Designed miniproteins, single chains, continued (2). Designs and how they scored, part 84

Each design is a single chain, and the fold is of that chain. pLDDT is the mean over its residues in the fold that is shown.

## One batch from the design tools (miniprotein)

Design m6897
Fold by ESMFold2-Fast:
Structure m6897 (fold): chain A 62 residues (1-62)
Amino acid sequence: GPVEVVAVAPVPETGPGWVALRVGERVTVLGRRVINGVEMWEVRTPEGRVGWVPASTLEVVG
């Protein structure tokens, strides 16, 4: 099934195509890419926000 992950560090609001997350917020992983030399995961929040977050700020739950 889809991979669920949790934010273990705060993700700041960075602009269009990025999503801000609070510590403990759970999101679904849609994909992964390297963007500007940083490993990024595309995620979707339960509210339907979609965007990129640094993979280092997330941990798999389950």
Scores: mean pLDDT 79

Design m6898
Fold by ESMFold2-Fast:
Structure m6898 (fold): chain A 96 residues (1-96)
Amino acid sequence: GVEKQIEEKLNEIMELIKEVLSEAQLAETDLDLDEKRLRYLLTKNADYVLKFPVELIFSAFLLTGLLNPETYKSESEEDLEKFIKIFLSILDKLSQ
């Protein structure tokens, strides 16, 4: 079902995040927050997002967080919806 596809995609993206951080020798991100935000994005937009390759979703997610750090850290419903809108806009641009 859709829930299984979300969990599989989430796991693939999280492994890619860990690999990229290890290879780039970047400071450790808040992996728990990253997983929480990705699950929210994938759950809210499954029909659209799940059709894209992991690398594209990862790139859009990374850029959204880097360009909007305060929105990314926020737990408010308004900021979570704003994060989704920015993410989808970036994903659309990258999917050209």
Scores: mean pLDDT 79

Design m6899
Fold by ESMFold2-Fast:
Structure m6899 (fold): chain A 76 residues (1-76)
Amino acid sequence: SALQPLSVEEARALIDALVEGAKLSVKLFEEKGEPEAAAEFRAASKAFIAELIRELVADPAEAERLIAEAEAKLEA
C-alpha cells in the first residue's frame, strides 16, 4: 500500500466521518421512499469502510474490531 498506517484513534476519526456521510445518504434515500437503494448504499458503505480500514490499520485484530464498530454505527 502507498498509504501510511493510521493509529487506532485516527482510524476511529476516519470511520466517524465516513459513517456520518453514509448515514446522511441513507436517510435521503429513505425520505425519497427508496428503501432498497438505502439498504444497497449502507451495504456498499460497509464494504468500502472495511476495505479502507484493513488497508490503513497495521494490526489485523484492531482493524476487524474497528470494522465491527463502524458496521454497528451504520445500523444505528
Scores: mean pLDDT 85

Design m6900
Fold by ESMFold2-Fast:
Structure m6900 (fold): chain A 80 residues (1-80)
Amino acid sequence: RAVEMGADRYVEELVEKAIEYIKKGEWEKAERLAKKAINLAQIYPTESNLDKLERLAENFKAAGKTELAQEVEESIKGLK
């Protein structure tokens, strides 16, 4: 559906922006965008959205933010 396709694009934008903030060390902004992406993915749990969240978790791990990475991973598990 068009709504689902729009949500997939928005999740991608949120994840990409969150990754940008992770690289800049802006953790508050990264976490806020990550939570928005997770919330939207919970409503539209497409394979594409789950892959995007996995990429987000990997970026948090690479930055040493293991707690935030774990929160994203637990959210992915909760979706399926």
Scores: mean pLDDT 79

Design m6901
Fold by ESMFold2-Fast:
Structure m6901 (fold): chain A 63 residues (1-63)
Amino acid sequence: MRERVGFADGLTIYLEELPDGRYRLTVLDEQGRVLDERIFPSREEALRAATELVRRISDAEDR
């Protein structure tokens, strides 16, 4: 199942469970282009990475 777990600065972050129990984190821009893709061994690790990415994007706007 693919779910949206984050949105920041026009970027959308999706989390997808893979058949082998790993999780794919995908970052898309407003045009639907894949900017980044990462594989994590657990849902907790993937969600932590998504939270970190959202925070990093938000922090960059304050410069």
Scores: mean pLDDT 76

Design m6902
Fold by ESMFold2-Fast:
Structure m6902 (fold): chain A 63 residues (1-63)
Amino acid sequence: NTEEQIEALLKDPSADRGTIESLLQELKQEVEADEKDPNVSTEKYVAKRLSLIGLEEDVRLKF
């Protein structure tokens, strides 16, 4: 789970910023793919998008 990996790295004081940003980019691509997929429920991609927004803000505040 990409979201859980990002959250784990955000709690690690030795975490590499580049690694976190790569995972954020992966999560962003997943959200964009889900938004364009008519077979993905609104609830599913909205939850993932809200998680992405929160994690991007957490990364900005950490670094």
Scores: mean pLDDT 81

Design m6903
Fold by ESMFold2-Fast:
Formats: C-alpha cells, structure tokens, sequence
Structure m6903 (fold): chain A 100 residues (1-100)
C-alpha cells in the first residue's frame, strides 16, 4: 500500500540518519524521534487492518534491533546507540498500544 511504502521510506531515512550520526560521532535523537512519530501517525491514520499495522511495526522494530546490534558490534558512539534504542522503545510502546 501507499502507507506501507511511506513507512518503508521513513524507516530508510531513519537508518541513514542514525548511520550518519555514527560516522560523525554524534546523535540527533530529536530528529530520529520526529521520524518515528511520523511513522506512528501514518500507521494510526492508515486503512490497514490491526494485524497489518502490528506486522508493519514489528518489521520496523526488527530492522532497528538489527541496526543496534550492528552498531554495538562496530563500537558505534554510545550516543548513537542510545538514540537508536530511544526510537526502538518508542515503536515498542506503540506496538503495545496496537495490541490492546
């Protein structure tokens, strides 16, 4: 769907932001959280079923978990890892909201 494509695009932008932050030795947690909030709003406003919304958010969390593991393996800056964990935790909180 168009909403799924928008979420995929925003997830790609989020991953680029986090990777650029790692390369710069910095983190823009506010910008990362803004992208996650945009993803959440798209999912909330979409005509997707509850199950499709859950699957989409779980997929986004899985991508972030993989990226966090990669950052840890490469000794990325602690600030970058913390920013990635903050956005993941934001999506996890939203996932729990969707399941209720």
Amino acid sequence: SEDEERVEKLMRELLVLLRDGAAAGAADTAAALQIVDEIIQIVKNSNLSKEQKIKLVEGAIDLLDSEIDSFRARNAPAATIAAAEAVRDRLRAFLEELKK
Scores: mean pLDDT 88

Design m6904
Fold by ESMFold2-Fast:
Structure m6904 (fold): chain A 68 residues (1-68)
Amino acid sequence: SMDEEVERIVREVVDELVARHGPRPSLTQIQAGARRLIDLLEEKGFSEDQIDYGLQLFSERVGALLAA
């Protein structure tokens, strides 16, 4: 489904962020990751609602990393 594709892209962007910067990325690195996610979803033709959904999932996953 489209939601599963967004979830997969979010997971890949977060995994890349952690692989490059470690488990505690800086705010600047997190903001760069969010911009990369937006660009990837826009290139694939996802709607604004789907991009917002992706950003929500990204924030939740990054928040969980920073809380650990």
Scores: mean pLDDT 87

Design m6905
Fold by ESMFold2-Fast:
Structure m6905 (fold): chain A 84 residues (1-84)
Amino acid sequence: EVEKEIEELLEKLKEAIKNEDVYLALYELVKLEELLKKNNRLPSEETKKLSKEAIELIEKKLENLSYPESVTDEDVKKEIKEKA
């Protein structure tokens, strides 16, 4: 039962990461953590890897949203262009 629910949530999280759906990835990650906590289960190696990927994706997307607000789009585009 619980193992099947964990597997289903991992599959959904995997799809969210693949589609770069930050909000869905965050939602599924929170659900997964709650399910593990309620059932006193430690995350598996695969769960840890997917969680790291999801967190990194979320952090990068959130930073990118804040970054353009504090720096003009023109400045950001110029730096990207000059880099290569």
Scores: mean pLDDT 69

Design m6906
Fold by ESMFold2-Fast:
Structure m6906 (fold): chain A 88 residues (1-88)
Amino acid sequence: SAEEETVRENGEAAAREEGELVRQELLAQGASEEEAEARAEALAEAVLDYSREALRVRREGLPVSAEELARAALARAEALFRERLAAA
């Protein structure tokens, strides 16, 4: 659908932009390259996950708040960050 396409395109663009900004900020603050990359990738994935779930919740009329969706996306980002950091 046009709504799905728009959310996907905007979500992908936002994820790339947010991830790169966070990567550069962390590097400027003295984080390792591996740490900055893992954190940026986790955040980018959380942005995409939030966008997809927000669209689904709206489409299906589910009684899930934006705050609940944001908390779930952030928890997933933390899990991904820890996983990627452990793999490095």
Scores: mean pLDDT 76

Design m6907
Fold by ESMFold2-Fast:
Structure m6907 (fold): chain A 63 residues (1-63)
Amino acid sequence: MKKKEAEELRELAEKYRRLSEEYREEAKKAFEEDREKGLLLDAIAGAYEVGAAAFEVSAKRVE
C-alpha cells in the first residue's frame, strides 16, 4: 500500500518539476521586454519547485 502512494507522490513531484522548468523558460524570455512579467513567471516557477520538493519529502516519509 505505502509503495503505491510513494510512487504517486514521486509522479506529482516530477510533474511539478517539469512545470517549474517551463515557467523558468518563459520568465527568461519575458525578462527581456517586461521585468514585472518576468518576475511573476519566475515566482510561479519557484512555487512549483517548492511543491515538487514537498512531494518528494512526503514520498520518503510514506516509504
Scores: mean pLDDT 82

Design m6908
Fold by ESMFold2-Fast:
Structure m6908 (fold): chain A 63 residues (1-63)
Amino acid sequence: MATAEELRALAERDPGTGTLEAAQRLAKASLDQIKNADVSDAQLAAAEAQVAAQMAAVRAALA
């Protein structure tokens, strides 16, 4: 799963040059892996909330 550190490093390394799209793809891949791992609904919801917060931070950093 993509970590908060990976998403932050991506935004810091190359802001504005497809970084938001790359971060969105990493977030989707991480959530898909969690869904495929047959985890609990609570774990999935927590992961989705964390990913949403990270994406909001990336958008704010790129604005």
Scores: mean pLDDT 68

Design m6909
Fold by ESMFold2-Fast:
Structure m6909 (fold): chain A 109 residues (1-109)
Amino acid sequence: SKEEKLKEIDKKVKEANKLMVQISKAIRNGDKESARKKLEELKKLFEEMISKVKNPNEQKILKSVLEHFVELVEEAIETGDELTLTKAMFLGLSLVTDAYISIKRELKE
């Protein structure tokens, strides 16, 4: 049902937010291995969310944003730079929000 699909996507949004917090904490603690593992988990989750976006132009934009997000997180892992990490997390939050809005809009009668 429509309500079940909304609950499923809401669960994915919450999981993505938790992974972003865990990645940020790992980077700030210098735990590069944990940060990379959590980034791989988050990347797969974002790819799954983007696959549910039916509008091909929006899907293409979100895929491009995901590529930039991964690049910024990788840079933050390597440098430990707080500004780079902040920019990465802002981009990640934008990505999850835009995917959620797109999916929710497409489920609206």
Scores: mean pLDDT 87

Design m6910
Fold by ESMFold2-Fast:
Structure m6910 (fold): chain A 88 residues (1-88)
Amino acid sequence: SEDKKLIEKAKESYEKLIEEAKEYLKEGKINKALLLVEIGAGVFEIALGVLMTIAEKEKDEKKLEEYRKLLEEKRREEKELIEEIKKK
C-alpha cells in the first residue's frame, strides 16, 4: 500500500541518519550527532503527519489512531536518544 511505502521510506531515512549519528558519537562530535537525530525524527514526523491528514480526509479512524500511536512512540524514542547523547 502507499501508506506502507511512505512509512518504509521514512524509516530508511531515519535509520541511515541514526547510524551516521552513532559514528559521530564515537568521534565525540555530540552536536553533529544530535542534529542528525533531530533531522531523522523530523522526516519521520512529517511523513506520519501527511498520512494522518489523508486518514482524516478518508474518515479512517483506525488508521488515524495507529498513526497517532506510532508518532507518540517515535517522539518518546527520539527524546530518550537525545538525552543519552547529551550525557556523553
Scores: mean pLDDT 77

Design m6911
Fold by ESMFold2-Fast:
Structure m6911 (fold): chain A 82 residues (1-82)
Amino acid sequence: SAEEALEKAKEYFEKGDYKLAILAYKRAKELGGKLDKEELERLAEEALKKGDFESAAEAYEMLHELEPENKKYLEKAEELKK
């Protein structure tokens, strides 16, 4: 279920497994789950702090999908993928 995927994403995030957390959030979205914007922002910031630029970029892309009018998320994702 979407709820199980969200719980799994939180578990991975707390363990510092940002790539697996992102994968679980993507799965939750596919299942119709609502993603928490603040949680995704925290994940992006923590991944960036740990040097996981790939996971940070994916988190910002997901944030852009949630808030398309906010240009900052798209800009951050593009910078991190370079």
Scores: mean pLDDT 83

Design m6912
Fold by ESMFold2-Fast:
Structure m6912 (fold): chain A 84 residues (1-84)
Amino acid sequence: YAEKGKEYAKKAAEAGRKGELEEAAEYAGKAAVYYEKAGELRASMAAGVAAVAAGTGVASGAVEEGGKAAAKAAELAAKGDEAG
């Protein structure tokens, strides 16, 4: 679960950097679910923040801001697995 969460968090970060906010939200959401199942609550919360940031960017049209916020949160989720 934790390894799969990290994989999706990395995909979410890359999608966020590319401005692919719908993909960033989907991958971040999957990362949050896998991290939660692994008991990695901090990484799950960071991935959840990435999903919200990407979704807000889609809804508001703030693609650049939403992409940057989602990428940063997803990178923190991926690093959280190493820190915990």
Scores: mean pLDDT 73

Design m6913
Fold by ESMFold2-Fast:
Structure m6913 (fold): chain A 76 residues (1-76)
Amino acid sequence: EVAEWLEQAKRALEEKADPELAKLGVEAARAGIEAYERGDFETALRWAKLAKQTAELGGVEEAVEAAEQAIELLEE
């Protein structure tokens, strides 16, 4: 679930964001997925929040929504 939402955010950022913000957001989403897969939910939440922030700065609404879904799942 969380990994699927972060993967969606990563893909949207790769396709639609400015290259500088895309690089930062994609790296954040990947780090979040890796943290989630190893059971480090606190670290995954930090990376998901950074991915959402870079998506907001890049104006990529699809990535913002996907990252927010990952954040909601990690917080609950």
Scores: mean pLDDT 82

Design m6914
Fold by ESMFold2-Fast:
Structure m6914 (fold): chain A 85 residues (1-85)
Amino acid sequence: SSSFQQQVTQLRSQVYGLVLSGIGYLQKGNYEKALEYYEEALKKYQELRDLAIKHGDTDTAAEADEMIKYLEEVIKKIKKILKEK
């Protein structure tokens, strides 16, 4: 549906901006801010996955699952760095 396509486009735009912000803060050594942005990006990819599943878009759901796994691994590494400070 048109509504589905608009929601996918909006979520993709939001997650792109959040990931770029997270990368920027990682490059500056601000792990606390990087974590905030990556956790928000993870939530948006989870929303995208659930939306794609609801509408039978298996390709978008699979893409979202791959990005969720990537973000979970990055978040895990950042949390480890923060615990060792």
Scores: mean pLDDT 87

Design m6915
Fold by ESMFold2-Fast:
Structure m6915 (fold): chain A 98 residues (1-98)
Amino acid sequence: AAEEALRAALEELEKKLKELAEKTKESMSSEEAQKLRDTGQQLVDRAQALVDKLDDPALHALLEEFAKRVEPVMKPDIRLVLAFYQGLVAALERALAA
């Protein structure tokens, strides 16, 4: 079911973000960070469009719970932000396909 698919995908994403946060200690150039920020805006827009397609309150509740759990893990690192939105887009697409 869509709820089960979304829950499983979000749990996988949370684990990946925690692992990436521990590994992401390497410096990045300002130019590389800027290019990733531009790519990130497109992913944010796509994620918002996919969330707007969810008509099930249970799916919205899962997203809110996930956001609260992940917030303490999210550092101000563009690589983590991109991994978050890439994984969120994939999870939402999977849920909408179910």
Scores: mean pLDDT 76

Design m6916
Fold by ESMFold2-Fast:
Structure m6916 (fold): chain A 98 residues (1-98)
Amino acid sequence: SEMDEIRARAQQVLARADEVLARIDELERENPNPTPQQRREIDVARLLAQQAKELAQQALASTDINEATKLLTRAEFHLLAAEGNVWLVERQIELEKK
């Protein structure tokens, strides 16, 4: 059903957001004194991941399939940006340690 597809997609968004948040926690544990730019990139990634989770919850609460689909699409865009920010910080830290 369309609702089963919405639930599956929302669960995937929630799982991906939790993966981003876990990577951020690992970065903060391994690098407790990031640069000001790295702090901003981490903060933005955390905010975007949290917003993606909120959008997924709104999609699950929606009675309109079209609204739910738009919310999930926005959540997925937020996740791509969050994943990109985390990747950049991870690469920067690796280069600084060489």
Scores: mean pLDDT 88

Design m6917
Fold by ESMFold2-Fast:
Parts: sequence; C-alpha cells; structure tokens
Structure m6917 (fold): chain A 74 residues (1-74)
Amino acid sequence: MEEELQRLKDMAADLRKLVENHDKVFQEALDLLRKQPDADELEQDLVDYYEQRKQLLLQKAEELEAQAKKIEEQ
C-alpha cells in the first residue's frame, strides 16, 4: 500500500514537471509558426491546442493525487 501511494505521488509530480516544461515546447512551436507568412490565423489554433494538452496533463495529475488521497483515507 505505501509503495503504491508513493508511486501515485511520484507520477503526479512527474506530470506537473511535464506541464512546467510544456510552455517551453509551446514557445518553440510558436516561434517556428511565426516564421510563416500566414502565422496569425494558425497561432490561435496552436494556442488552443497547447492549452487543451496542458489541461489534460493537469487533470491527470489531479486524478492521481485524488487516488493517492483515497488510499491514505482507507
């Protein structure tokens, strides 16, 4: 039980670190897009895509954290 609890906490922490680095990946992609002549219209789609991905990662981290709490409460 303790090992499973620690594993869930470690996975959640890893996902949160991935989110922290997500903005760097997004900035690189945005810089590449801005070199294109029609960048402005595609920029919003790229922003929306990365925001959706970031939210999914955060939701997964929260799910793992909630699962860890349930194990601690049992």
Scores: mean pLDDT 77

Design m6918
Fold by ESMFold2-Fast:
Structure m6918 (fold): chain A 63 residues (1-63)
Amino acid sequence: SPELEKMMDDSMPVVSRAAARGAFRHLSPAALEEEVRALEARVGDNPTLALAVAAGRELLAER
């Protein structure tokens, strides 16, 4: 629905990114790189996986 599309644009991505960053916080840089690579291969049309990949790459750039 159009309302769900707008919600995903405005707030859902921020929440999903924060959750992904929290989950990845405990991984070593090598483990995080491998996890991001695996997720990137699976992302397809899944917006949650796309946000997780973005969050993981952001964390890798900080390390």
Scores: mean pLDDT 67

Design m6919
Fold by ESMFold2-Fast:
Structure m6919 (fold): chain A 100 residues (1-100)
Amino acid sequence: KRKALLGLASISMLLMAALLYLRLGDYEGAAKYLEKAAKEAEELAKELEKSNPKVAKLLEEAARYLREAAEAARAGDGEEARRYLGKAMEAVTEADKEVL
């Protein structure tokens, strides 16, 4: 539980940073934080795969959306990037509920 809680908190902080960069129009900065969040979500999903498969699946889903958001940000499509970031945030929120 502690590892999952700390990992989810770290991912949430990276998502907030990405959202801030998108709001500022810094799509390169946003993409870097989105890619870092995706990597942390993928790593946490692998770690939780056997102990909490529901949370692992939600984190894999979040990572997929975060990679889509990073691609959209690099293409200069802030609207699409925000939409995918929103979907990733929904998955992370659902993962939080399963861990709490």
Scores: mean pLDDT 87

Design m6920
Fold by ESMFold2-Fast:
Structure m6920 (fold): chain A 74 residues (1-74)
Amino acid sequence: MSGEEVAREIQRTNTAGAGSRGLPAIGPGGLSREEIREMLRNGATFGDTTLPALGDRLSEETIEEVVDFLLNPR
């Protein structure tokens, strides 16, 4: 599974479960690469936003690709 596919799945889950509000702030002033990587591996809860743990389903390489995609969305 590619990093793009995983990022889309996260967005799909947010849209279906959490309505129109996305992930917490990512990038400058928000989450760092290391924090995003840990969030993807173990899951995280930020106030009203819950991100499912994906570490059991993804390789470390795929997680790194997702982190790069989330930090540089174009």
Scores: mean pLDDT 61

Design m6921
Fold by ESMFold2-Fast:
Structure m6921 (fold): chain A 71 residues (1-71)
Amino acid sequence: MKVTLVNSKGKKVEVEAKNEEGAELLKEISRAIQEGNLEKAERLAVELVVRGLISLEDAKKIGEAIKEEQE
């Protein structure tokens, strides 16, 4: 299930969630990024990886989008 995250700088990250639960967490990450709550976004990204709901490569893309918000 494909979810597109967009950070405040317009960077688009496409992530494949393995199930509905992963897609819900990705939507929460997107909301947290848009709200500037980077701590929440990072916590949810770690949860996705620990639960195996996304690939490690996609997790790195999310991490880069969050880091770009801090610049």
Scores: mean pLDDT 79

Design m6922
Fold by ESMFold2-Fast:
Structure m6922 (fold): chain A 90 residues (1-90)
Amino acid sequence: SMVEETLKRIIKELEEAIKNKIPLEEAFKRVKKILEEAMEKTKDEEEKKKLAELHGELLEVYDEGVLNKESDEETYEKMLKLAEEKLKET
């Protein structure tokens, strides 16, 4: 599914961001691009809704990390856990 493919791409992007010490803002910009492209390509309204919900949930984790002055690593781990949990549901 488009949701499963997108989740796998996000997980890979976050893992690479952790490994290469990419700043959170830059990595999140890349994740948003992946989600936007997936939503544009998706013809299934239910999958599009799930991608939009995933975008909102990841944005909430990002905003919480910034507001609470968490490390980039802490925010990445929370995003990874969220994406991995969503992938198990697909």
Scores: mean pLDDT 86

Design m6923
Fold by ESMFold2-Fast:
Structure m6923 (fold): chain A 64 residues (1-64)
Amino acid sequence: MGEEEALENTLAGLRQVDKLVGKQTPASERAIKIIEEAVAAGVSPGEAVRLGGLALARELGALR
């Protein structure tokens, strides 16, 4: 399903970013935690991904 695929792809991407950047900043780790906690709380996968993405963007400052 589209939302489940988006969730899996987003978590995989964030884990890759965390391996590359997480040693210097916990932003990607926090985004993953937000997504996982939102899904566990019953938030839809799409909304959970959106919340994690927003948190990551704010923590890193928007990409240029």
Scores: mean pLDDT 67

Design m6924
Fold by ESMFold2-Fast:
Structure m6924 (fold): chain A 73 residues (1-73)
Amino acid sequence: MQEEIEAIIREIEQLLADAIAAGLPQDTIMEMQRIAADMGRQMAELSSDPAASLAAAREALARMRELYAEALE
């Protein structure tokens, strides 16, 4: 589980880096940064429940991917 969570965090960081490099709208980048911050906070609160932490990370990644895809249209 920990390796999966770390992989998701890296993917989220990469998506944000890609969004910045691609010059996506500032509002989109700020929303992506907010999602990443909220995920970090939730995972800290769920540190005693790895399954819940993993679920929170997956939800954040899904939302990040959705925002990135929408911005490319």
Scores: mean pLDDT 81

Design m6925
Fold by ESMFold2-Fast:
Structure m6925 (fold): chain A 63 residues (1-63)
Amino acid sequence: ISTEIGKVILEGLKNGLSSKEIEEKIKEIKGVKDVEVKRGKDSLHIKVTYEDGKVEEAVLPLP
């Protein structure tokens, strides 16, 4: 996952944004076609689909 996407996620979590709000902000990043953000008990699961067809997944610990 790109540094820009990571920054959006961290800022969103700090500001108390919902998973849907974080998804909307990530979709505004150039080159992103779709994104899914799902909160677990102690982790955040992210799946990003880029306009070139690449898919990236990450699991981040919740703060």
Scores: mean pLDDT 77

Design m6926
Fold by ESMFold2-Fast:
Structure m6926 (fold): chain A 89 residues (1-89)
Amino acid sequence: HMEERLKKREELATPEQKKWYEEFVKILDEAERRAKADFEANPEEYIEWVKENLSFEPTEEALKDIAYMELFWRHFGELLRKKKEEEKK
């Protein structure tokens, strides 16, 4: 069970590790919020973008999932980069 593994890590974590985890969860939530907003604003544009980059014909559901995942990782990567830059100096 994935939830049991996360809770077990939380029990063994130092205060510093718990703070990092809380900050990481906030970044995940923000990335999901941004990805969802972008996809809902222009779903057709992102689906077409994914189609152009694939060498096979996926189902409509798979295209939507791939488009959403790509948007999520873009926002997540950007948020992580900013967090790392702030922590350095």
Scores: mean pLDDT 70

Design m6927
Fold by ESMFold2-Fast:
Structure m6927 (fold): chain A 98 residues (1-98)
Amino acid sequence: GEPLSPEMAEALREGLLEAAKLAKDPLTRKALENAAEAAGVSRVLAEASLTMAAMAAFIAGDEASLEAAALLADAAATAKTAEEVREAAREALEILKG
């Protein structure tokens, strides 16, 4: 699979690290941190890592982290620009903040 551009990968990584700080469940937090590390490798790996974060959030009953992880997974799969990734990250962070 194609890697994210360096600008998209960095935008996704920054958003994921901020999301991890707001996640209450330790397993979900760790999964978001792992997804941040995966962001520079490929879209497929970033999306897969975020799907794992969403699964962790679902098991924990953390609806906000589940919605945020799903939004970021969609951005990892479909975003064409760093700006689109930043907008998805901003929306995810607003969900997490309540």
Scores: mean pLDDT 83

Design m6928
Fold by ESMFold2-Fast:
Structure m6928 (fold): chain A 57 residues (1-57)
Amino acid sequence: MIASIAAALGVSVATAKLALAKVLGIISLSDAELAAVSGASVATVSAVIAAVSALLA
């Protein structure tokens, strides 16, 4: 669940949803751009994207 990923990684649900949209190809933001928009670190955003990608595999 997206909310569970957000809670586990200490990010907002909005950040987790943006990571999901990026993984699905709906948006074309870099990890740095996603970090800037969400207020999270680049490392945190990369971890969220990796977790979402693994969940969808």
Scores: mean pLDDT 75

Design m6929
Fold by ESMFold2-Fast:
Structure m6929 (fold): chain A 113 residues (1-113)
Amino acid sequence: SENYENLLNAVDAIINEDYDLAIEYLGKIDPRLAELLKAIINNDLKKFSELVEEDPVDLSEPSILAEAFKVIMTVYYIKLNNFEEAEEIAKEIENKEIKEKVEELIEKEKAKK
């Protein structure tokens, strides 16, 4: 799926700290995903919370939006220095390649702190 390839490329970009590229790939899936990552990177956590509340993603059904939202929530918890919650969200990712890349991101970010 092109959307899963875009999500995998977005996670790789986040691992490489190329946030502009990650925003571009997320925007190809859904512009709202790009706006969520922008809010995190700009340290505008109030805007992040407002965006999540305005248009909540249904996590009860498997979808590319649910997978991408779990990636974004993992980045959000890393930003909060809450690695326990980041790891719990990452476990819920159903696509094996995306899960493995997100777990790589968590371990890389733990090693910096």
Scores: mean pLDDT 85

Design m6930
Fold by ESMFold2-Fast:
Structure m6930 (fold): chain A 117 residues (1-117)
Amino acid sequence: GAEAELEAALAAFEAARARLDALLADPTASIDDVFAAFDALEDAADRAIRLALALGKDDLAIAVAQALYEAAKKLLEFVSTNPTASLEDLLRAIGAVLRAIGRQLDVSLAVGRPLPK
Protein backbone atom coordinates (compact mmCIF):
# COMPACT_ATOMS: atom_id res chain seq x y z
CA GLY A 1 0.00 0.00 0.00
CA ALA A 2 0.97 3.68 -0.16
CA GLU A 3 2.28 3.72 3.46
CA ALA A 4 4.64 0.79 2.67
CA GLU A 5 5.83 2.60 -0.49
CA LEU A 6 6.58 5.71 1.61
CA GLU A 7 8.47 3.59 4.19
CA ALA A 8 10.56 2.04 1.37
CA ALA A 9 11.20 5.49 -0.19
CA LEU A 10 12.35 6.90 3.18
CA ALA A 11 14.66 3.90 3.72
CA ALA A 12 16.14 4.46 0.23
CA PHE A 13 16.58 8.19 1.03
CA GLU A 14 18.41 7.45 4.32
CA ALA A 15 20.63 4.82 2.60
CA ALA A 16 21.52 7.30 -0.19
CA ARG A 17 22.20 10.03 2.40
CA ALA A 18 24.51 7.72 4.40
CA ARG A 19 26.42 6.80 1.21
CA LEU A 20 26.86 10.48 0.28
CA ASP A 21 28.00 11.39 3.84
CA ALA A 22 30.58 8.54 3.76
CA LEU A 23 31.97 9.75 0.39
CA LEU A 24 32.07 13.39 1.56
CA ALA A 25 34.10 12.28 4.62
CA ASP A 26 36.65 10.48 2.36
CA PRO A 27 39.33 12.91 1.09
CA THR A 28 40.24 10.38 -1.67
CA ALA A 29 36.66 10.06 -3.00
CA SER A 30 36.25 10.85 -6.70
CA ILE A 31 34.09 13.83 -7.67
CA ASP A 32 32.20 11.51 -10.10
CA ASP A 33 31.30 9.10 -7.26
CA VAL A 34 30.15 12.00 -5.06
CA PHE A 35 27.92 13.37 -7.87
CA ALA A 36 26.51 9.87 -8.54
CA ALA A 37 25.69 9.53 -4.83
CA PHE A 38 24.03 12.99 -4.80
CA ASP A 39 21.98 12.14 -7.93
CA ALA A 40 20.75 8.97 -6.17
CA LEU A 41 19.88 11.02 -3.05
CA GLU A 42 17.97 13.60 -5.18
CA ASP A 43 15.98 10.80 -6.91
CA ALA A 44 15.16 9.19 -3.54
CA ALA A 45 14.16 12.59 -2.07
CA ASP A 46 11.84 13.29 -5.04
CA ARG A 47 10.08 9.94 -4.53
CA ALA A 48 9.78 10.37 -0.74
CA ILE A 49 8.45 13.96 -1.09
CA ARG A 50 5.82 12.96 -3.69
CA LEU A 51 4.60 10.03 -1.54
CA ALA A 52 4.62 12.11 1.68
CA LEU A 53 2.57 14.90 0.03
CA ALA A 54 0.11 12.35 -1.46
CA LEU A 55 -0.47 10.93 2.05
CA GLY A 56 -0.81 14.37 3.73
CA LYS A 57 2.51 13.92 5.58
CA ASP A 58 3.40 17.59 5.00
CA ASP A 59 5.98 17.90 7.84
CA LEU A 60 7.80 14.83 6.49
CA ALA A 61 7.90 16.29 2.95
CA ILE A 62 9.33 19.55 4.39
CA ALA A 63 11.95 17.60 6.42
CA VAL A 64 13.12 15.58 3.37
CA ALA A 65 13.38 18.74 1.21
CA GLN A 66 15.40 20.48 3.96
CA ALA A 67 17.71 17.44 4.34
CA LEU A 68 18.29 17.45 0.55
CA TYR A 69 19.22 21.17 0.75
CA GLU A 70 21.70 20.50 3.60
CA ALA A 71 23.23 17.66 1.52
CA ALA A 72 23.51 19.96 -1.54
CA LYS A 73 25.37 22.57 0.56
CA LYS A 74 27.82 19.88 1.75
CA LEU A 75 28.29 18.77 -1.88
CA LEU A 76 29.11 22.36 -2.92
CA GLU A 77 31.62 22.69 -0.03
CA PHE A 78 33.29 19.38 -1.02
CA VAL A 79 33.56 20.38 -4.71
CA SER A 80 34.65 23.99 -3.98
CA THR A 81 37.50 22.78 -1.69
CA ASN A 82 38.63 19.91 -3.99
CA PRO A 83 41.83 20.86 -5.88
CA THR A 84 40.90 18.58 -8.85
CA ALA A 85 37.46 20.18 -9.36
CA SER A 86 36.80 21.78 -12.76
CA LEU A 87 34.61 24.82 -13.44
CA GLU A 88 32.01 22.35 -14.81
CA ASP A 89 32.08 20.48 -11.46
CA LEU A 90 31.54 23.75 -9.56
CA LEU A 91 28.64 24.76 -11.83
CA ARG A 92 27.08 21.29 -11.39
CA ALA A 93 27.33 21.61 -7.58
CA ILE A 94 25.80 25.14 -7.70
CA GLY A 95 23.00 23.67 -9.86
CA ALA A 96 22.36 21.02 -7.18
CA VAL A 97 21.95 23.74 -4.50
CA LEU A 98 19.58 25.75 -6.75
CA ARG A 99 17.47 22.61 -7.46
CA ALA A 100 17.29 21.84 -3.72
CA ILE A 101 16.10 25.42 -3.02
CA GLY A 102 13.49 25.00 -5.79
CA ARG A 103 12.32 21.74 -4.18
CA GLN A 104 11.84 23.50 -0.82
CA LEU A 105 9.83 26.25 -2.58
CA ASP A 106 7.68 23.63 -4.38
CA VAL A 107 6.96 21.80 -1.09
CA SER A 108 6.23 25.09 0.74
CA LEU A 109 3.75 26.06 -2.02
CA ALA A 110 2.11 22.59 -2.02
CA VAL A 111 1.54 22.60 1.77
CA GLY A 112 0.67 26.33 2.02
CA ARG A 113 3.38 26.99 4.66
CA PRO A 114 6.36 29.42 4.62
CA LEU A 115 9.90 28.13 4.03
CA PRO A 116 11.69 26.64 7.08
CA LYS A 117 13.82 29.24 8.92
Scores: mean pLDDT 88

Design m6931
Fold by ESMFold2-Fast:
Structure m6931 (fold): chain A 72 residues (1-72)
Amino acid sequence: AAAALAAATRAELAAAARALLLEESTIPGSQVTPEEAEATAAAVAAAPESQWPALRQAVADAAELAARRRAA
């Protein structure tokens, strides 16, 4: 996963989540829409600091899954 996520600002984390979900929305059979990707990124950007570690971990997990799909 990108090392940038370890030190990511809230805006960078939201941008990473948006990019990952937009990539997933292009996969045939994906249930993720571009609108859901934008909504999720906005929710991450608006999340309180107390949720920050959990959101960072979720984005890291999503990035790992996306990397595995690209390698397949």
Scores: mean pLDDT 70

